# Ledger of designs, part 64: designed miniproteins, single chains, continued (2)

Each design is a single chain, and the fold is of that chain. pLDDT is the mean over its residues in the fold that is shown.

## One batch from the design tools (miniprotein)

Design m6212
Fold by ESMFold2-Fast:
Structure m6212 (fold): chain A 67 residues (1-67)
Amino acid sequence: MTITVKITAHSGDFYAGIVVEPHAGEPALVAIGPDGSASVKLLATGRDYLGRVVELGEDRVVVEVTR
């Protein structure tokens, strides 16, 4: 599965935003590693996902979840 986050703030390898898919409207933090690995933390539920970045744009990041 993929998680798409609309970026609202950025600092270094950390991106804050709002989930677009699949849980629209949930605030999220995304941390991106130098190898394209990513962690996504959903702030409302406290759930975290590990994956890889498949798309990184000016206002959007897409992470493919590996678990």
Scores: mean pLDDT 80

Design m6213
Fold by ESMFold2-Fast:
Structure m6213 (fold): chain A 76 residues (1-76)
Amino acid sequence: LKEEVLANLAELEKKADAVARYASEQTGEPLEEVREKIARAIDAFRQQAQQTTDPAQLAKLSEQAKEVIRLAEEAE
């Protein structure tokens, strides 16, 4: 489960530029600011995944990461 969360975060990092471009277009925020926000959010998620021992919290983080990846893939 923890490995799955970290793998999903790694996938999200690979798609971070596409996610940032999509979010920037939708919100009107500058691309550079959105990139920084996404990078910080991914880092925060990784820290939470590494620190938590609660399976329910790990499952929730995994689901959230998968959902963001899915939205990024749909946006292309």
Scores: mean pLDDT 70

Design m6214
Fold by ESMFold2-Fast:
Structure m6214 (fold): chain A 103 residues (1-103)
Amino acid sequence: MEELEKRIEEASETTYEEMKEELLKKGFSEEIAEKAGELAGEATRLIGEAVLKGDMELARELLRETGELFKKILESKNDEEAKKYIEELEKVIREGRERLERF
């Protein structure tokens, strides 16, 4: 599984960079862009790990929930609105990680 773990880490870094760049281009602060990028990387890693463990239900649920929240972050009017969705996203990722550890 080491090779697949490395591919997941590479995908995680790519989603981090892409999300951060997109938010900066949209005029969000570096703080919001950095945090959303970090969460994009973490979500990608967590979804990949869920797939590797065979928890396809969790993987699908995480993909749906994190995708919806990232869309809301990108569509936010300002940093304050984006921060609310970032906090929700952190909770989804935290709960998803706990569920994966139990699987």
Scores: mean pLDDT 86

Design m6215
Fold by ESMFold2-Fast:
Structure m6215 (fold): chain A 85 residues (1-85)
Amino acid sequence: ASASVTVAPGETGRVTVGNYEALVIVDDDGTATVTLAEDSADETPAYATVTVAPGASGTVTVGNGQATVTVDAATKTATVTLTEL
């Protein structure tokens, strides 16, 4: 399963798939910081972060969750797709 969220500069967004949540923070300059976290109520929570500049893309993986981030160079809008592998 997968889901996507689009976040504008200066805004925050979230997308959830299964036991995974991606928190997206886009700075005014269009730099997107995505934190992918696993819901691990029975253990220590696992998380990872990726930072992506305008015009670039990146991927962050935690367990079976993968978040792919693309930031549009012109609009500085981030699109984050969260997939459960």
Scores: mean pLDDT 78

Design m6216
Fold by ESMFold2-Fast:
Structure m6216 (fold): chain A 56 residues (1-56)
Amino acid sequence: VTPAQRYAAQTLLDHGATPEQVVRVLTKNFGVPEEEARAAVEEILADPSAAPQLPA
């Protein structure tokens, strides 16, 4: 997955697209394999710019 495709995925998520819709855009519009598209979306969701929260 290219940096540009990751940026597009992050932008779509920020604008309220579902993770599954973003995976579909990456696979259908950019030709990214589904596994790579899912991994990229999961990485964006797991590692947002905001600091992670630790449970008590």
Scores: mean pLDDT 72

Design m6217
Fold by ESMFold2-Fast:
Structure m6217 (fold): chain A 72 residues (1-72)
Amino acid sequence: MREEGLRLIEEGRRKLAFAEELRRLFNVEQTPPPQEVIDKLGPKLTDPEFLERLEAEGRRLIEEGERLLREL
């Protein structure tokens, strides 16, 4: 149980970190993302549903992991 809880928290944190990176690229006015990043992620950078779902999934995984840790 404890290892699974920690894994879920880590996965959730990674998803939130990725969403943060995408929001940073989206909101960077002075340092635009490299063209290669825009080419690969362009549609996802401007998709608010994608970012919202990614953040919601990350939060959900952290909550599940914390719940499992409480049931030790």
Scores: mean pLDDT 70

Design m6218
Fold by ESMFold2-Fast:
Structure m6218 (fold): chain A 70 residues (1-70)
Amino acid sequence: SDAELREENIRLIQEITGLSREQAEVALDVMLQLGGASLEELRELLKRALEDPELKEQMRQAVLTALSLA
């Protein structure tokens, strides 16, 4: 469900960045609005980032940028 995908994305953002749930949720909403990616596409990208240090740093920066735009 979209609710389950949303919660998984929030959790993955927290694991990558150390942000609070509230900050991760705001960043996720901005990323979805600006990036044109679906919840499922973003989840797969975030999961890959946990296994790839270079991608993890890129996603960390993208999340922090999204949060700054909120």
Scores: mean pLDDT 86

Design m6219
Fold by ESMFold2-Fast:
Parts: structure tokens; C-alpha cells; sequence
Structure m6219 (fold): chain A 67 residues (1-67)
């Protein structure tokens, strides 16, 4: 599990039961979820993504690569 924060958005990356990477973010009481596919592309379950949430995902991915 990796956690990151950008501009008030808190994010985490964890593995689900199938070993897929799942991203969850929260900002201003709103939660967003995304799942990584086999090609490394993140699929968000929302049509509009807050830029701070995108930044938090980017920072979490950077921290995960540095482990």
C-alpha cells in the first residue's frame, strides 16, 4: 500500500483480491476509485476527475516506484 497527498486530495494504492492495483482518492468528502488494467492504464469510475486527484495518483505512483 502506498499513500500520497496533493492539494488536499488524499490517495492510496493497494492490491485487490485478484492482485490488481486499485487507486482510491478522497477530496472534500468525495471519493473516487480507479483500477489499473493489464496495459498499465488507469480507469476511473467517474466521468470528471479533479486535477488534485490526478496529482495525488501521480505522486503515489512515483513513491511506489521508489520502493
Amino acid sequence: MVEAEVDGARARIELDEQGRRVFTAEKDGKRLRAVEDEDGVWHFEAEEIDPAVGGALGNALRLERER
Scores: mean pLDDT 73

Design m6220
Fold by ESMFold2-Fast:
Structure m6220 (fold): chain A 120 residues (1-120)
Amino acid sequence: SKLEIIKEALERVKEIVEKYEKGEISLEEALERLNEVLQELYDKLDPTDRAVGLTVDIITIIKELLEEGKIEEAKKLLEEMEELFEKYIEALKNKDEEKAKEIFVEMQELLNKTEEELKK
């Protein structure tokens, strides 16, 4: 399932960020593991799918936040994205296309805001 693979990828990203925050792995190791998650998404899923593309963009911004030492911002982005993604899955399960679209736009706007803040 596409949604199951995306959920597992985001859970792995969260574990990587937590291990790095605790000093259990280096920045280099954290970035290598995040690249492995990205590679698995490209190998298993269609990159032209909007949910896959959004997930790739989230992980890419998490990598940039870690490189800038913005660990709390990375954690906050992941926590907010996990909540929105759960609501997105629920809307899709209920065949509520309008609600699913609204949540997807909210995720995209959160991602864009985080990217703009990172460039400052």
Scores: mean pLDDT 86

Design m6221
Fold by ESMFold2-Fast:
Formats: C-alpha cells, sequence, structure tokens
Structure m6221 (fold): chain A 88 residues (1-88)
C-alpha cells in the first residue's frame, strides 16, 4: 500500500546520518502519509457498509487525525523526527 511504502521510506531515512535536509525530508514524508491516511478514511465514510456506530468511531478517528496533522505541520523537523523514533 502507499502508506506501507511511505512508512518504509521513513524507516530507511531514520537509519541515515542526521542532517537538516534529512529531517526536512522525514517531516515531508510523515505529513504526506498522514494526509493520505485521512483522505482514505474519509473516502471510507461514504461507503454504505458501515453501521452507525462504526461510522461514528471512524469520524472521531478522522477528527483526531486531522488535529494531529495540524500539530505536526506546526512542529520543527527535529520534533517530528523525535516523535517518529518514539513511534517506531
Amino acid sequence: SESAELIARVEELLEQPRSKERLEEIKRLVLELAEKQIKYAKENLDKADFDEKEREELEKKIKEAEELLEKLKSLEPEEVYKLMLESL
């Protein structure tokens, strides 16, 4: 999947020597991954196969993910890098 490919690229970058350019690249890829995951989840909301409870849970997760994305956009690349190391 596109998300799996982006995660693999971030993991590869985390093994490379730290540089300003590398940290900026990691931040860009993390934001791209988050935006793609949010878009995919929103597209899933339009499917009739979800019951009301499943739809409400997905809507809540989308809102939380959108808030996290806005927070990530405001962080410096070094801060995003630290969060990725804690998550992987």
Scores: mean pLDDT 78

Design m6222
Fold by ESMFold2-Fast:
Structure m6222 (fold): chain A 72 residues (1-72)
Amino acid sequence: MENYDKGLELYTKGLDLFGKKDYKKAIEQYRKSIELFQKAIEDNKDDPSKVAMLKKNLEIAQKKLKEAEKAL
């Protein structure tokens, strides 16, 4: 899943930046990751199991975005 793989890569980059306390750059990566996970959900809308997994990853990324925004 191309959008999922890219989203996961950006989410992981966001986690690294968050750990380094670069919250502004972490926020940018989490936002891009969220967009890609949303696109992956649309791409896989006919596969309920993939959609459920993608929604879980989207939820986790959204939670991390809120944590980074509060840390600013």
Scores: mean pLDDT 86

Design m6223
Fold by ESMFold2-Fast:
Structure m6223 (fold): chain A 68 residues (1-68)
Amino acid sequence: TPSKEEVIEELRKRFEEILSQLPEEHKPLARKAFEQVLAALESITDPEEAARYAELYLKLFEAELKEL
């Protein structure tokens, strides 16, 4: 099971990949949404729960990318 820090690092990496494919006009809003996800993740103490939360939001970000 990855540590909470590893979960956050993987989420950041995957989000930057998604962000790079967005139009410039959409990047500020996407970044604000991501900061909210990170804040929620920081409040989760169990690494397994943090991993599930991160996976859920990665799927949401990937779904948005598919609409481009």
Scores: mean pLDDT 76

Design m6224
Fold by ESMFold2-Fast:
Structure m6224 (fold): chain A 82 residues (1-82)
Amino acid sequence: MESAVLFFELEMSNLMHRMIEAIKAGDWERAEELAREMRRLIDLAGQNSPEVRAAVQKVADDGLARAAKIDPEAAARMAAVI
């Protein structure tokens, strides 16, 4: 169980980092693609357990808060996809 949480959290952190970099680069198409991958990861985590889903969602929420400090419009758009 612990290994599954860590795996999903690391994958979400990696996707969040890539999405924030795409936003910084002005690549909104890539950012939206990554946001869709994040949504799929949350859904897969939910199939594992509600606790894993909650942990992954928290990583996504924390990352979106960081993205909002860089570009609040882009962050709001990505949040709507996730």
Scores: mean pLDDT 82

Design m6225
Fold by ESMFold2-Fast:
Structure m6225 (fold): chain A 70 residues (1-70)
Amino acid sequence: SPDTEEVQRLLDRLRELYRQGTLTDEDFSEIALELGRLSRRAEEAGDRDTLRLVDEAQRELLRIREEWEE
């Protein structure tokens, strides 16, 4: 679905910025907000594929944040 593709683009962007060492707090916050928006829309639509990918992306965000605090 278009929403699944949007989540994948956000996840790819997150991974690329983190890999390059260029991920900012603003980028992190923007990605987190967009994932929250997509999660809500996917729940309302019953889009299980998008929900699964959002869960994966949110776990990735939390992992990156934990690594930044160490």
Scores: mean pLDDT 84

Design m6226
Fold by ESMFold2-Fast:
Structure m6226 (fold): chain A 73 residues (1-73)
Amino acid sequence: MELFGVPVIGLDEARLRALTDADIDALVERAKQAAIEENRREGIEITKEDEEELEAQAEKVRAALLAARAAAR
C-alpha cells in the first residue's frame, strides 16, 4: 500500500488479524509523519491544502486497513 507516496509496511494476514484499532491509528500516524518529514528534507513547504490532502489520504488508508483487518478475521 502507498500512503502519501510512501510505502506502508506490507502486512500479511496474521499481522492484519492481530492489529488493534490503536495499532492501525499508530501506523497511519507514523506514515503521515514520514511523508511530512520527507517533504521537509526536500525543502517542500506544506501548504494548508497539502495538510487537508494528507488528512484525507490518512483517513482513506485507515479505512482500508480496518477493512483488510475485518476480511482477515
Scores: mean pLDDT 70

Design m6227
Fold by ESMFold2-Fast:
Formats: sequence, structure tokens, C-alpha cells
Structure m6227 (fold): chain A 81 residues (1-81)
Amino acid sequence: PVTIIEDPSASLADLVTIFRVLAHELKKIASEEEKEKVEELVRQAEEAARNGDRATLLAIIRELAELGGKLLPDKDLVIHV
């Protein structure tokens, strides 16, 4: 299972680091089809970060975490955002 804990002190740069690390970890265990979905979410996250869109970036991090929960049902992953 994957748990997201909101950190109100997290900067846009912190969120960028979080989504990149999460995407990197998910690609290690994902199928080829799931890797394509992760890469698409990364592209959307980088676009949101470029535009300073924190809300969209947080939504994408949550989508990556939900995908991680499906791929890692027997592992606990806690993410602070």
C-alpha cells in the first residue's frame, strides 16, 4: 500500500524531486505498458512544474502513488508531499 502525507512546507522543487523519485522506483517494477503510463505522467508533471502548477503536480503525484499501490500491494510506501 502507498500512503501520501501532505507537507504544507513542501516547495515546488520538493514536489518535482518527489515525482521523479517515485516514477524511477515504479519503472523498476512496472510492466512495459505500465512504464508507458508512468512516462506519460512524468511528462505531464514536468509540464505542470514548468508552469508552476502545484495543484496539477500534486494530482499527478497522487496518480503515481495509486499506480504504485497496485504494483506493490505487499509493500508499505509513505510519501510526504
Scores: mean pLDDT 74

Design m6228
Fold by ESMFold2-Fast:
Structure m6228 (fold): chain A 54 residues (1-54)
Amino acid sequence: SKRQEVLQQLLQTERQLREKQKKLIEEGVSKEKADQIRQEELQKASQALEDQLL
């Protein structure tokens, strides 16, 4: 159903955010900071996708 589609989109977004995290670390950002950015962006994406279920 729609919730399963949202979950699939979140998994795809998490994959993209993991790639961004790797690039940030390669560019000199600390792992701690890169992890924080990834978590914040994932939360934002999750909220945006949940809004589609309203």
Scores: mean pLDDT 78

Design m6229
Fold by ESMFold2-Fast:
Structure m6229 (fold): chain A 66 residues (1-66)
Amino acid sequence: AEFEAALAEAMVRIRAGVHLATGKPDPEEVRRVADKLAEQLKKEGLDEAAERVRRTGEELVRRLEE
């Protein structure tokens, strides 16, 4: 559970990093990716991991919008 949550967070950050490397970061894309990952984790019964991924995505979006 903790490992899967950390992996999902890493995937969100990697996605954001690709946008930073190839162009301006897109906060809507980061939010969308985080939401999809959180939804999939909830379907697997990993509610804590889903919440953690969603919070990480929201934090990244907030920083990108600043």
Scores: mean pLDDT 69

Design m6230
Fold by ESMFold2-Fast:
Structure m6230 (fold): chain A 107 residues (1-107)
Amino acid sequence: SMLEELDKLIEELEKKGVSKEEQLEIASAWAVGTLLGLPEEKREEVIEALKNGDFEKARKIVEEAVPTPFSPEEAARRQAELNRLNVHILERLGLTEEVAAELAASD
């Protein structure tokens, strides 16, 4: 399950003392990379780089990846799943209320 992989990633970041803001950024980048069709080898390289604190390497791997071409239906499905993963990340990190408060203060 992608949710189980995501929870494991966040748990490892928590163990390393990474800030919640950086955990959000890293987890979101992982979700985007995974759903844009990064091959398993590249996903594993990103996760390994993140576990080692090499955030620049992780970012470079994601940015250099060529997205797998999707049908419009598959693209819509992956976008919906990305939105679901982003909601899960915010809930897992306890940031949902903080994000809502910041958005309310900006409007």
Scores: mean pLDDT 68

Design m6231
Fold by ESMFold2-Fast:
Structure m6231 (fold): chain A 97 residues (1-97)
Amino acid sequence: MTVEEIEEELEKNKEAIEDALANSPDKATFEAQLKAVQEALARARAGYSKEEAVKEIYALLPQLPEEEQAIIEARLPKMNTVELLYLVETIKIRLER
């Protein structure tokens, strides 16, 4: 993944958050999602592997409903490192509620 590809993903996520904010009063939730994307990109740039990301997801999975666990497990082989690291951060946000 190139720096340009990472910046394009970040820009697309910022645009999606801005669009969602235009239709929702909950700015804090959307800013938390943007921070999750930035953290995922930073970890991917630092050289985190798919195996490390998958290991973290499996450590968090038992805290989610079984229906969501099955859906996530089915998607893991199809996801890239950034998507996996983003999923780690989004699961953490949900569990901290």
Scores: mean pLDDT 72

Design m6232
Fold by ESMFold2-Fast:
Formats: sequence, structure tokens, C-alpha cells
Structure m6232 (fold): chain A 82 residues (1-82)
Amino acid sequence: MAAREAERRRLLREIGAILRLIGEAWQIYLLTGDPSPVDEANKLSLELLNAPPEDREAALKRVEEQADRLAEEAKKLQEEKA
């Protein structure tokens, strides 16, 4: 029971991280016309969803780090065009 509840909360957090990553990647695509961040985001998202429990923390951190990098890049691109 406790393990199943923890797994559900973890899955919801992972889904949230994936949605943020996809959103930032799509923002870069709209700003630059480069679809490669979207392809990379999909790859990292699938890696996280398919990760065994012992690898999930590392996979989640990769998704979160990539989302942060893309968010920073999107911010810089918006600032450079302003």
C-alpha cells in the first residue's frame, strides 16, 4: 500500500516535469524554428517513463536539468529579440 501510494505521487511529479520540459522545448522551437529540442525532450521523457526505480531519480534530474537549460535559453532568445 505505502509503496503504491509513493509510486503514484512520484509518477505525477515525473509527468509534471515532462510537461514542463516539452513546453520549454516547444517554446524554443517557436522562437528559433529548430525542432531538435522537442525531439530531445521526447527522448528524455521516454527514458524517465521507462526507467527502473533505481534509475528514476537520475532520469528525473536529467529531465529537470534539461527543462532548466531550455527555459534559460528561451529567456535569452526572447531578450535578444527584444
Scores: mean pLDDT 80

Design m6233
Fold by ESMFold2-Fast:
Structure m6233 (fold): chain A 80 residues (1-80)
Amino acid sequence: MTPKEVIEETIKKIEEGGIDAISPQLQLKLFLQLYIDIYNSPDEEIRKAAEKAYNKLLFYRSDADEPEIIKALKEYLSKL
């Protein structure tokens, strides 16, 4: 699974079944990819988008947060 495919599959799962629809395996792949880009990407826009998506996921509290998480993931995907 490519980095883009990880983000695309994550967005699809959230849109179809919410945050709880993300499997533990997909969650691990997602967080590892975000972490790598936050600390290692030479592109400042990719780093900022990854950090925003990471923080939205970490501080998730309710279903009302899902549109903002999807928006942040789509922004990150657009920079990959």
Scores: mean pLDDT 82

Design m6234
Fold by ESMFold2-Fast:
Structure m6234 (fold): chain A 88 residues (1-88)
Amino acid sequence: MQEYLEEAEKKIEEIEKKLGEEAGAAARGLLEVQLGTPVEEVVEELERRGLLGAAYLLRAYATPGEDPEAMEKAKEYAEKIEEKLAKQ
């Protein structure tokens, strides 16, 4: 677990440096969900921080097909990430 956590933190830092704060926040949220934090709790925290793109991406990933609005917003967010990555 400790070793897994250290590896995950390094990947999150790489994502944040390459793709920005919202992408890093979404990756951290995914890690928290994998460690047992309820998806809704993590999403609410991201929304409180104003990271709406990260919140929609996390919700769509964790609950695929259950929230059509979140899935649509996650697609928009993913397209923006793809555009940014293509410019590297």
Scores: mean pLDDT 69

Design m6235
Fold by ESMFold2-Fast:
Structure m6235 (fold): chain A 63 residues (1-63)
Amino acid sequence: SMIEELREKREKILKEFRENEPPEVLEAREREEAAVAAGDLKEAIEAAVKLLHLVVQKLLELK
């Protein structure tokens, strides 16, 4: 089905992105995790937003 094909394509893209994740994305992820562990809600939100922007930008580059 078309839904199954979309799921397979999405999983393949996510796997390739994970294997080629830029260091900036890793840094943002680590900052988010540290902020969550520390209970710093403001820092956690800021790091999460930064991570989301970096992930979106990287995915847009993968044309």
Scores: mean pLDDT 72

Design m6236
Fold by ESMFold2-Fast:
Structure m6236 (fold): chain A 100 residues (1-100)
Amino acid sequence: SMEERLLAEEARLLAELEPLREELGKSSLPKEEQMRRLLEAYAELAERRDTPVGRALALLARLRLALAAGDREAARAAVERLRELGVLSDETLAALEEAV
């Protein structure tokens, strides 16, 4: 299923980012800045996947970054692009639309 593909790809991306997560955890950076850097690295890795699943995961990370920055326009744009991809269920898309 698409949900299983999303979960499997997310697990692979998180595994690849583990060294960065450990490095950030040893830094003196605020937790919010550590999370921002990790999400940016996640989005970039996901975007480099040549798959619709990778694009969806990248957009979800970009959505989280936009929400954290208070950028509602960027957040709405990310949700619209997720809708256009057709990877996520209508129920998931509706929940994301209410969050932005």
Scores: mean pLDDT 87

Design m6237
Fold by ESMFold2-Fast:
Formats: structure tokens, sequence, C-alpha cells
Structure m6237 (fold): chain A 91 residues (1-91)
């Protein structure tokens, strides 16, 4: 079962953290919507994805990176391991 957690930062401080989806497909859709509607005051966003395999984690990280780049956001850090991905995005 896939879990997506989003953490929003403003001025280097965590302002919000929440879970957005339980499936890979739903999570990727919601992440794209979050990135498109990101408030200007948010300077950093972190996505943490728990999934059933390394391949799914790599796919999730890759799709988040593509979405961020398409929206003019900077991918600062990416961690992928078996069942987990973390993507750190900055404005």
Amino acid sequence: MTRFRVTLYRDGKEVESFEVAKTLSEGLKKITEILKNLEDSVDKIVFEIETDSRLEAEIAAGMIMIAASALGLKVKRVEVRDGFARVEIER
C-alpha cells in the first residue's frame, strides 16, 4: 500500500505536514495539484513516499521530479531506497 506525506516549509520552518494518498496513481495526481497551487510564501516542500517496491519508489520520485521541473521548481535532494522515496523541492 502506497502512502504520500507532504511537508511545507516557510522561512526554513515546518508550517504544515499531511498525508495525501494511499495509492501511487492518486498520490501522483494530488502531488501535481499541490505543486501547481503552491503558495508563493512556501519556499520548500518535501514529499515522502512509502510504497511496496524500489521500482515504485523510483517511479514516484521520477514523476515528482518531472512535475516540479515542468513548473519551474528546483529539485534539491532525492533519496530512493526499497519501499521509500524522499524528494525535496525548492522555489
Scores: mean pLDDT 80

Design m6238
Fold by ESMFold2-Fast:
Structure m6238 (fold): chain A 63 residues (1-63)
Amino acid sequence: MEIPLDELVQQALKVLNSDPELRDPEKLTREKVKAYLKKHLGLTDEQADAVVAELERLGVIPN
């Protein structure tokens, strides 16, 4: 998938906010978010890692 990183981040935020389990920051780990994005958005490992890093910078995922 060749979509820009910022679009991937927006798509990830929408997906995470739509799932009650993933809306809870206490249940959000880097590995869970990465696995979820790969499964639901079809991201590569590289894309998922980049999105997760950006979500951590935004404070969506505890770091």
Scores: mean pLDDT 72

Design m6239
Fold by ESMFold2-Fast:
Structure m6239 (fold): chain A 100 residues (1-100)
Amino acid sequence: SMEALEEVRRLVVETLRRLSELLPSEEAQKILDQFDAGVAWLLVQAEEGKLSFEELVEGVRRLARETTARLQELFPEKAEEIEEILREFERRLEEVLRRS
C-alpha cells in the first residue's frame, strides 16, 4: 500500500539521521548515501508493481545488513551503536510488514 511505502521511507530517513549524527564523517556519509539510493530504487520498483511489499522489505533488510557490515569495518569503535541503530530499524521494518 502507499501508506506502507511512506512508512518505510520515513523509517529510512530517521535511521539515516541517527547514523549521520553518530558518524559525522565524509566516508560514513558516502556509505549512507549509497544505502539511501538503493532503498529509493527498491521503493520505485515496488511502486511500479515490480516488487511485492514483502520483497521490498527483504531487499531493504539486505541493504541494511550490508551497510551495517561496511560501517562497522570502518568504525569498529562504534560497532555496537551502529548495530543497535540498524537492529532497531530492522525490527520496526518487520513490524510494518506484519501490519501490512
Scores: mean pLDDT 88

Design m6240
Fold by ESMFold2-Fast:
Structure m6240 (fold): chain A 63 residues (1-63)
Amino acid sequence: DRAQQLRQELAQKRQQLADLRAYLDELEANGRLTDSQRAGLEDLIAHLEREIARLERELARLE
């Protein structure tokens, strides 16, 4: 079931995105986040956001 697989992958990636945002906030709050680390984490977050958008479009086509 392709739709079920896509929903599961979406849920997993959304959780990963939430976890990364929380981690970024934690590092920022502790004053331990370097500019290069922030840039790397923001790039990874942007990548996950693009993947989520792709999966959402794919799932919408299966409705």
Scores: mean pLDDT 85

Design m6241
Fold by ESMFold2-Fast:
Structure m6241 (fold): chain A 65 residues (1-65)
Amino acid sequence: MPIDEAEVWEALGLIADSIGDYETAARAYKRAVEAGRTDMYPNLAEAYRKLGKEEEAEKWEEKYK
């Protein structure tokens, strides 16, 4: 089966988020959304909020409802 690049980044983001590594989670979620995982926008925004980057979180929410 073809490996979806977006799926790999999504999995990395979820693992990083689960261990409290929000910086890695935000970077991985950003890669996942850029690769087509639009379902990761709320996870990306939430990771930015946990990092105190509220303006960056709002930017991703504004882009995709």
Scores: mean pLDDT 78

Design m6242
Fold by ESMFold2-Fast:
Structure m6242 (fold): chain A 84 residues (1-84)
Amino acid sequence: SMQEEFLEKTLKEIEELKKEGLEAIKKKDFKKAEEILKKLEEFKKFLELVKDKVNLSDEVWEKIFEAIDKAIEEIEKAKKEAEA
């Protein structure tokens, strides 16, 4: 379905950004990690703005927002541990 395709593609993009952010932390490239965090936050804000204009179920939106929030939390946690 269109919803399944959008969800799968969007979750894959979020996972790739999370992976890139975590790799930046491993390399102690905190500037790149901050850029990835900003991209995830801006992506979330963009999706919040278009949510009411795109006909997707609330469950699909919840899964997307949860994935973004979880990615941000994991990168922020890894960053704090690496900066300690």
Scores: mean pLDDT 85

Design m6243
Fold by ESMFold2-Fast:
Structure m6243 (fold): chain A 74 residues (1-74)
Amino acid sequence: RLAELQAELARLGAELQARAEKDPAVLERAEAIAAEEEPKVLAEVEEMKAAGAPDEEILARLGEAQIAVIRRAL
């Protein structure tokens, strides 16, 4: 699953970069969405750490959050 998330992040990252070259407002939207979601993601990650979740699961959760932000910005 982590490898699939990393591949999707790479794809979406390239798409975001290509879009930003035409419309830099896309990056501003991505930053605004990320800032809005950051407190929720950080709280969830802290809960996972407290529960003893392995680094791979934490990285997967962070990857899912980044994917959601980029998709909402695009």
Scores: mean pLDDT 80

Design m6244
Fold by ESMFold2-Fast:
Structure m6244 (fold): chain A 91 residues (1-91)
Amino acid sequence: MTVTVVLLKITADPESAEEVLQRVEAAMRAAPGVLRVVGSIEGDTVYLAGVFESREAARRAIDERVIPAAKATPGVKSFEVVQEVEVELPP
């Protein structure tokens, strides 16, 4: 099956990084078509990876849920889509 994998990079104040991760991870997990969400924090940077059933599902999750959640969180400095790729998973 073909899935879409997205990697997001969000920079924030170090004291806000945990709250940013909690909010954006929850927003992505609530999205239709999400299969898996993994997040991590490295200092002032939050990395969020999502696996989606389709490119359209990934796009809607990011545009309608993740970006609004990030922008609404105090201490967020930047938001970047590092990578968006389609991956064929073996049967």
Scores: mean pLDDT 86

Design m6245
Fold by ESMFold2-Fast:
Structure m6245 (fold): chain A 74 residues (1-74)
Amino acid sequence: TLGEKLLKEIEEILKWFEEGARTIPEHREIFEEAARRIRKLANEIGLSNSLSAEEKLKKLEEIKRIAREAEEAA
């Protein structure tokens, strides 16, 4: 259940960056780069059989940080 909630939140963030890449061509590279980094972290969370809940939440905070930095850079 926790993993499902985290993946849902990450999916919403990814959708926002994918829409940004389609609608703002001048910032497409920034949005695509952010989406790539976020997908990598999401895969680490999803494929982990050993990460604690605290470690998963820490990776989610990193995803949110990447999202904020990309929004500021655009």
Scores: mean pLDDT 76

Design m6246
Fold by ESMFold2-Fast:
Structure m6246 (fold): chain A 74 residues (1-74)
Amino acid sequence: APSQEEIDAAVQILSAAVTLVAAKRLGNEEAVKILQEGLDKASRLVDEGKYREAAEVARQAIEEATKKMEEFLK
């Protein structure tokens, strides 16, 4: 069975990917960039077995992108 850290990383990465789809549909280019960069970094950390760090990077990307999308929508 996968570890809890692997599960947490998978959940955060999937959440970031879903948020990226939303950002693209909104046309918020800044949010798209934040999420793409966050997903790229999280993917590299997963490849290195750094699941806790991957989860945190994905979570931070979601938070920052959400702030940008909220500002965009006003």
Scores: mean pLDDT 85

Design m6247
Fold by ESMFold2-Fast:
Structure m6247 (fold): chain A 74 residues (1-74)
Amino acid sequence: PVLKVTSVESTDTGKKSPYNSDVLYKVTITVDIPGAPPVTFTNVNKSLVDSLKDDPQRLADTLSLLGELSQTLK
């Protein structure tokens, strides 16, 4: 099932990535499912957030895939 995004909140953490000097954001995503808690992603590159700022669904889908990939590669 595809999760429908209702809101995205992006917050500058004041930290920079040691690998590419990009600003790191905290992104909180809310989905259109009654009772579902918001999902928070930390250490998100500002360039990624900026590139997808006008498409919150694509941003959410991208962060979810990156989160799954990160867990799989550990």
Scores: mean pLDDT 72

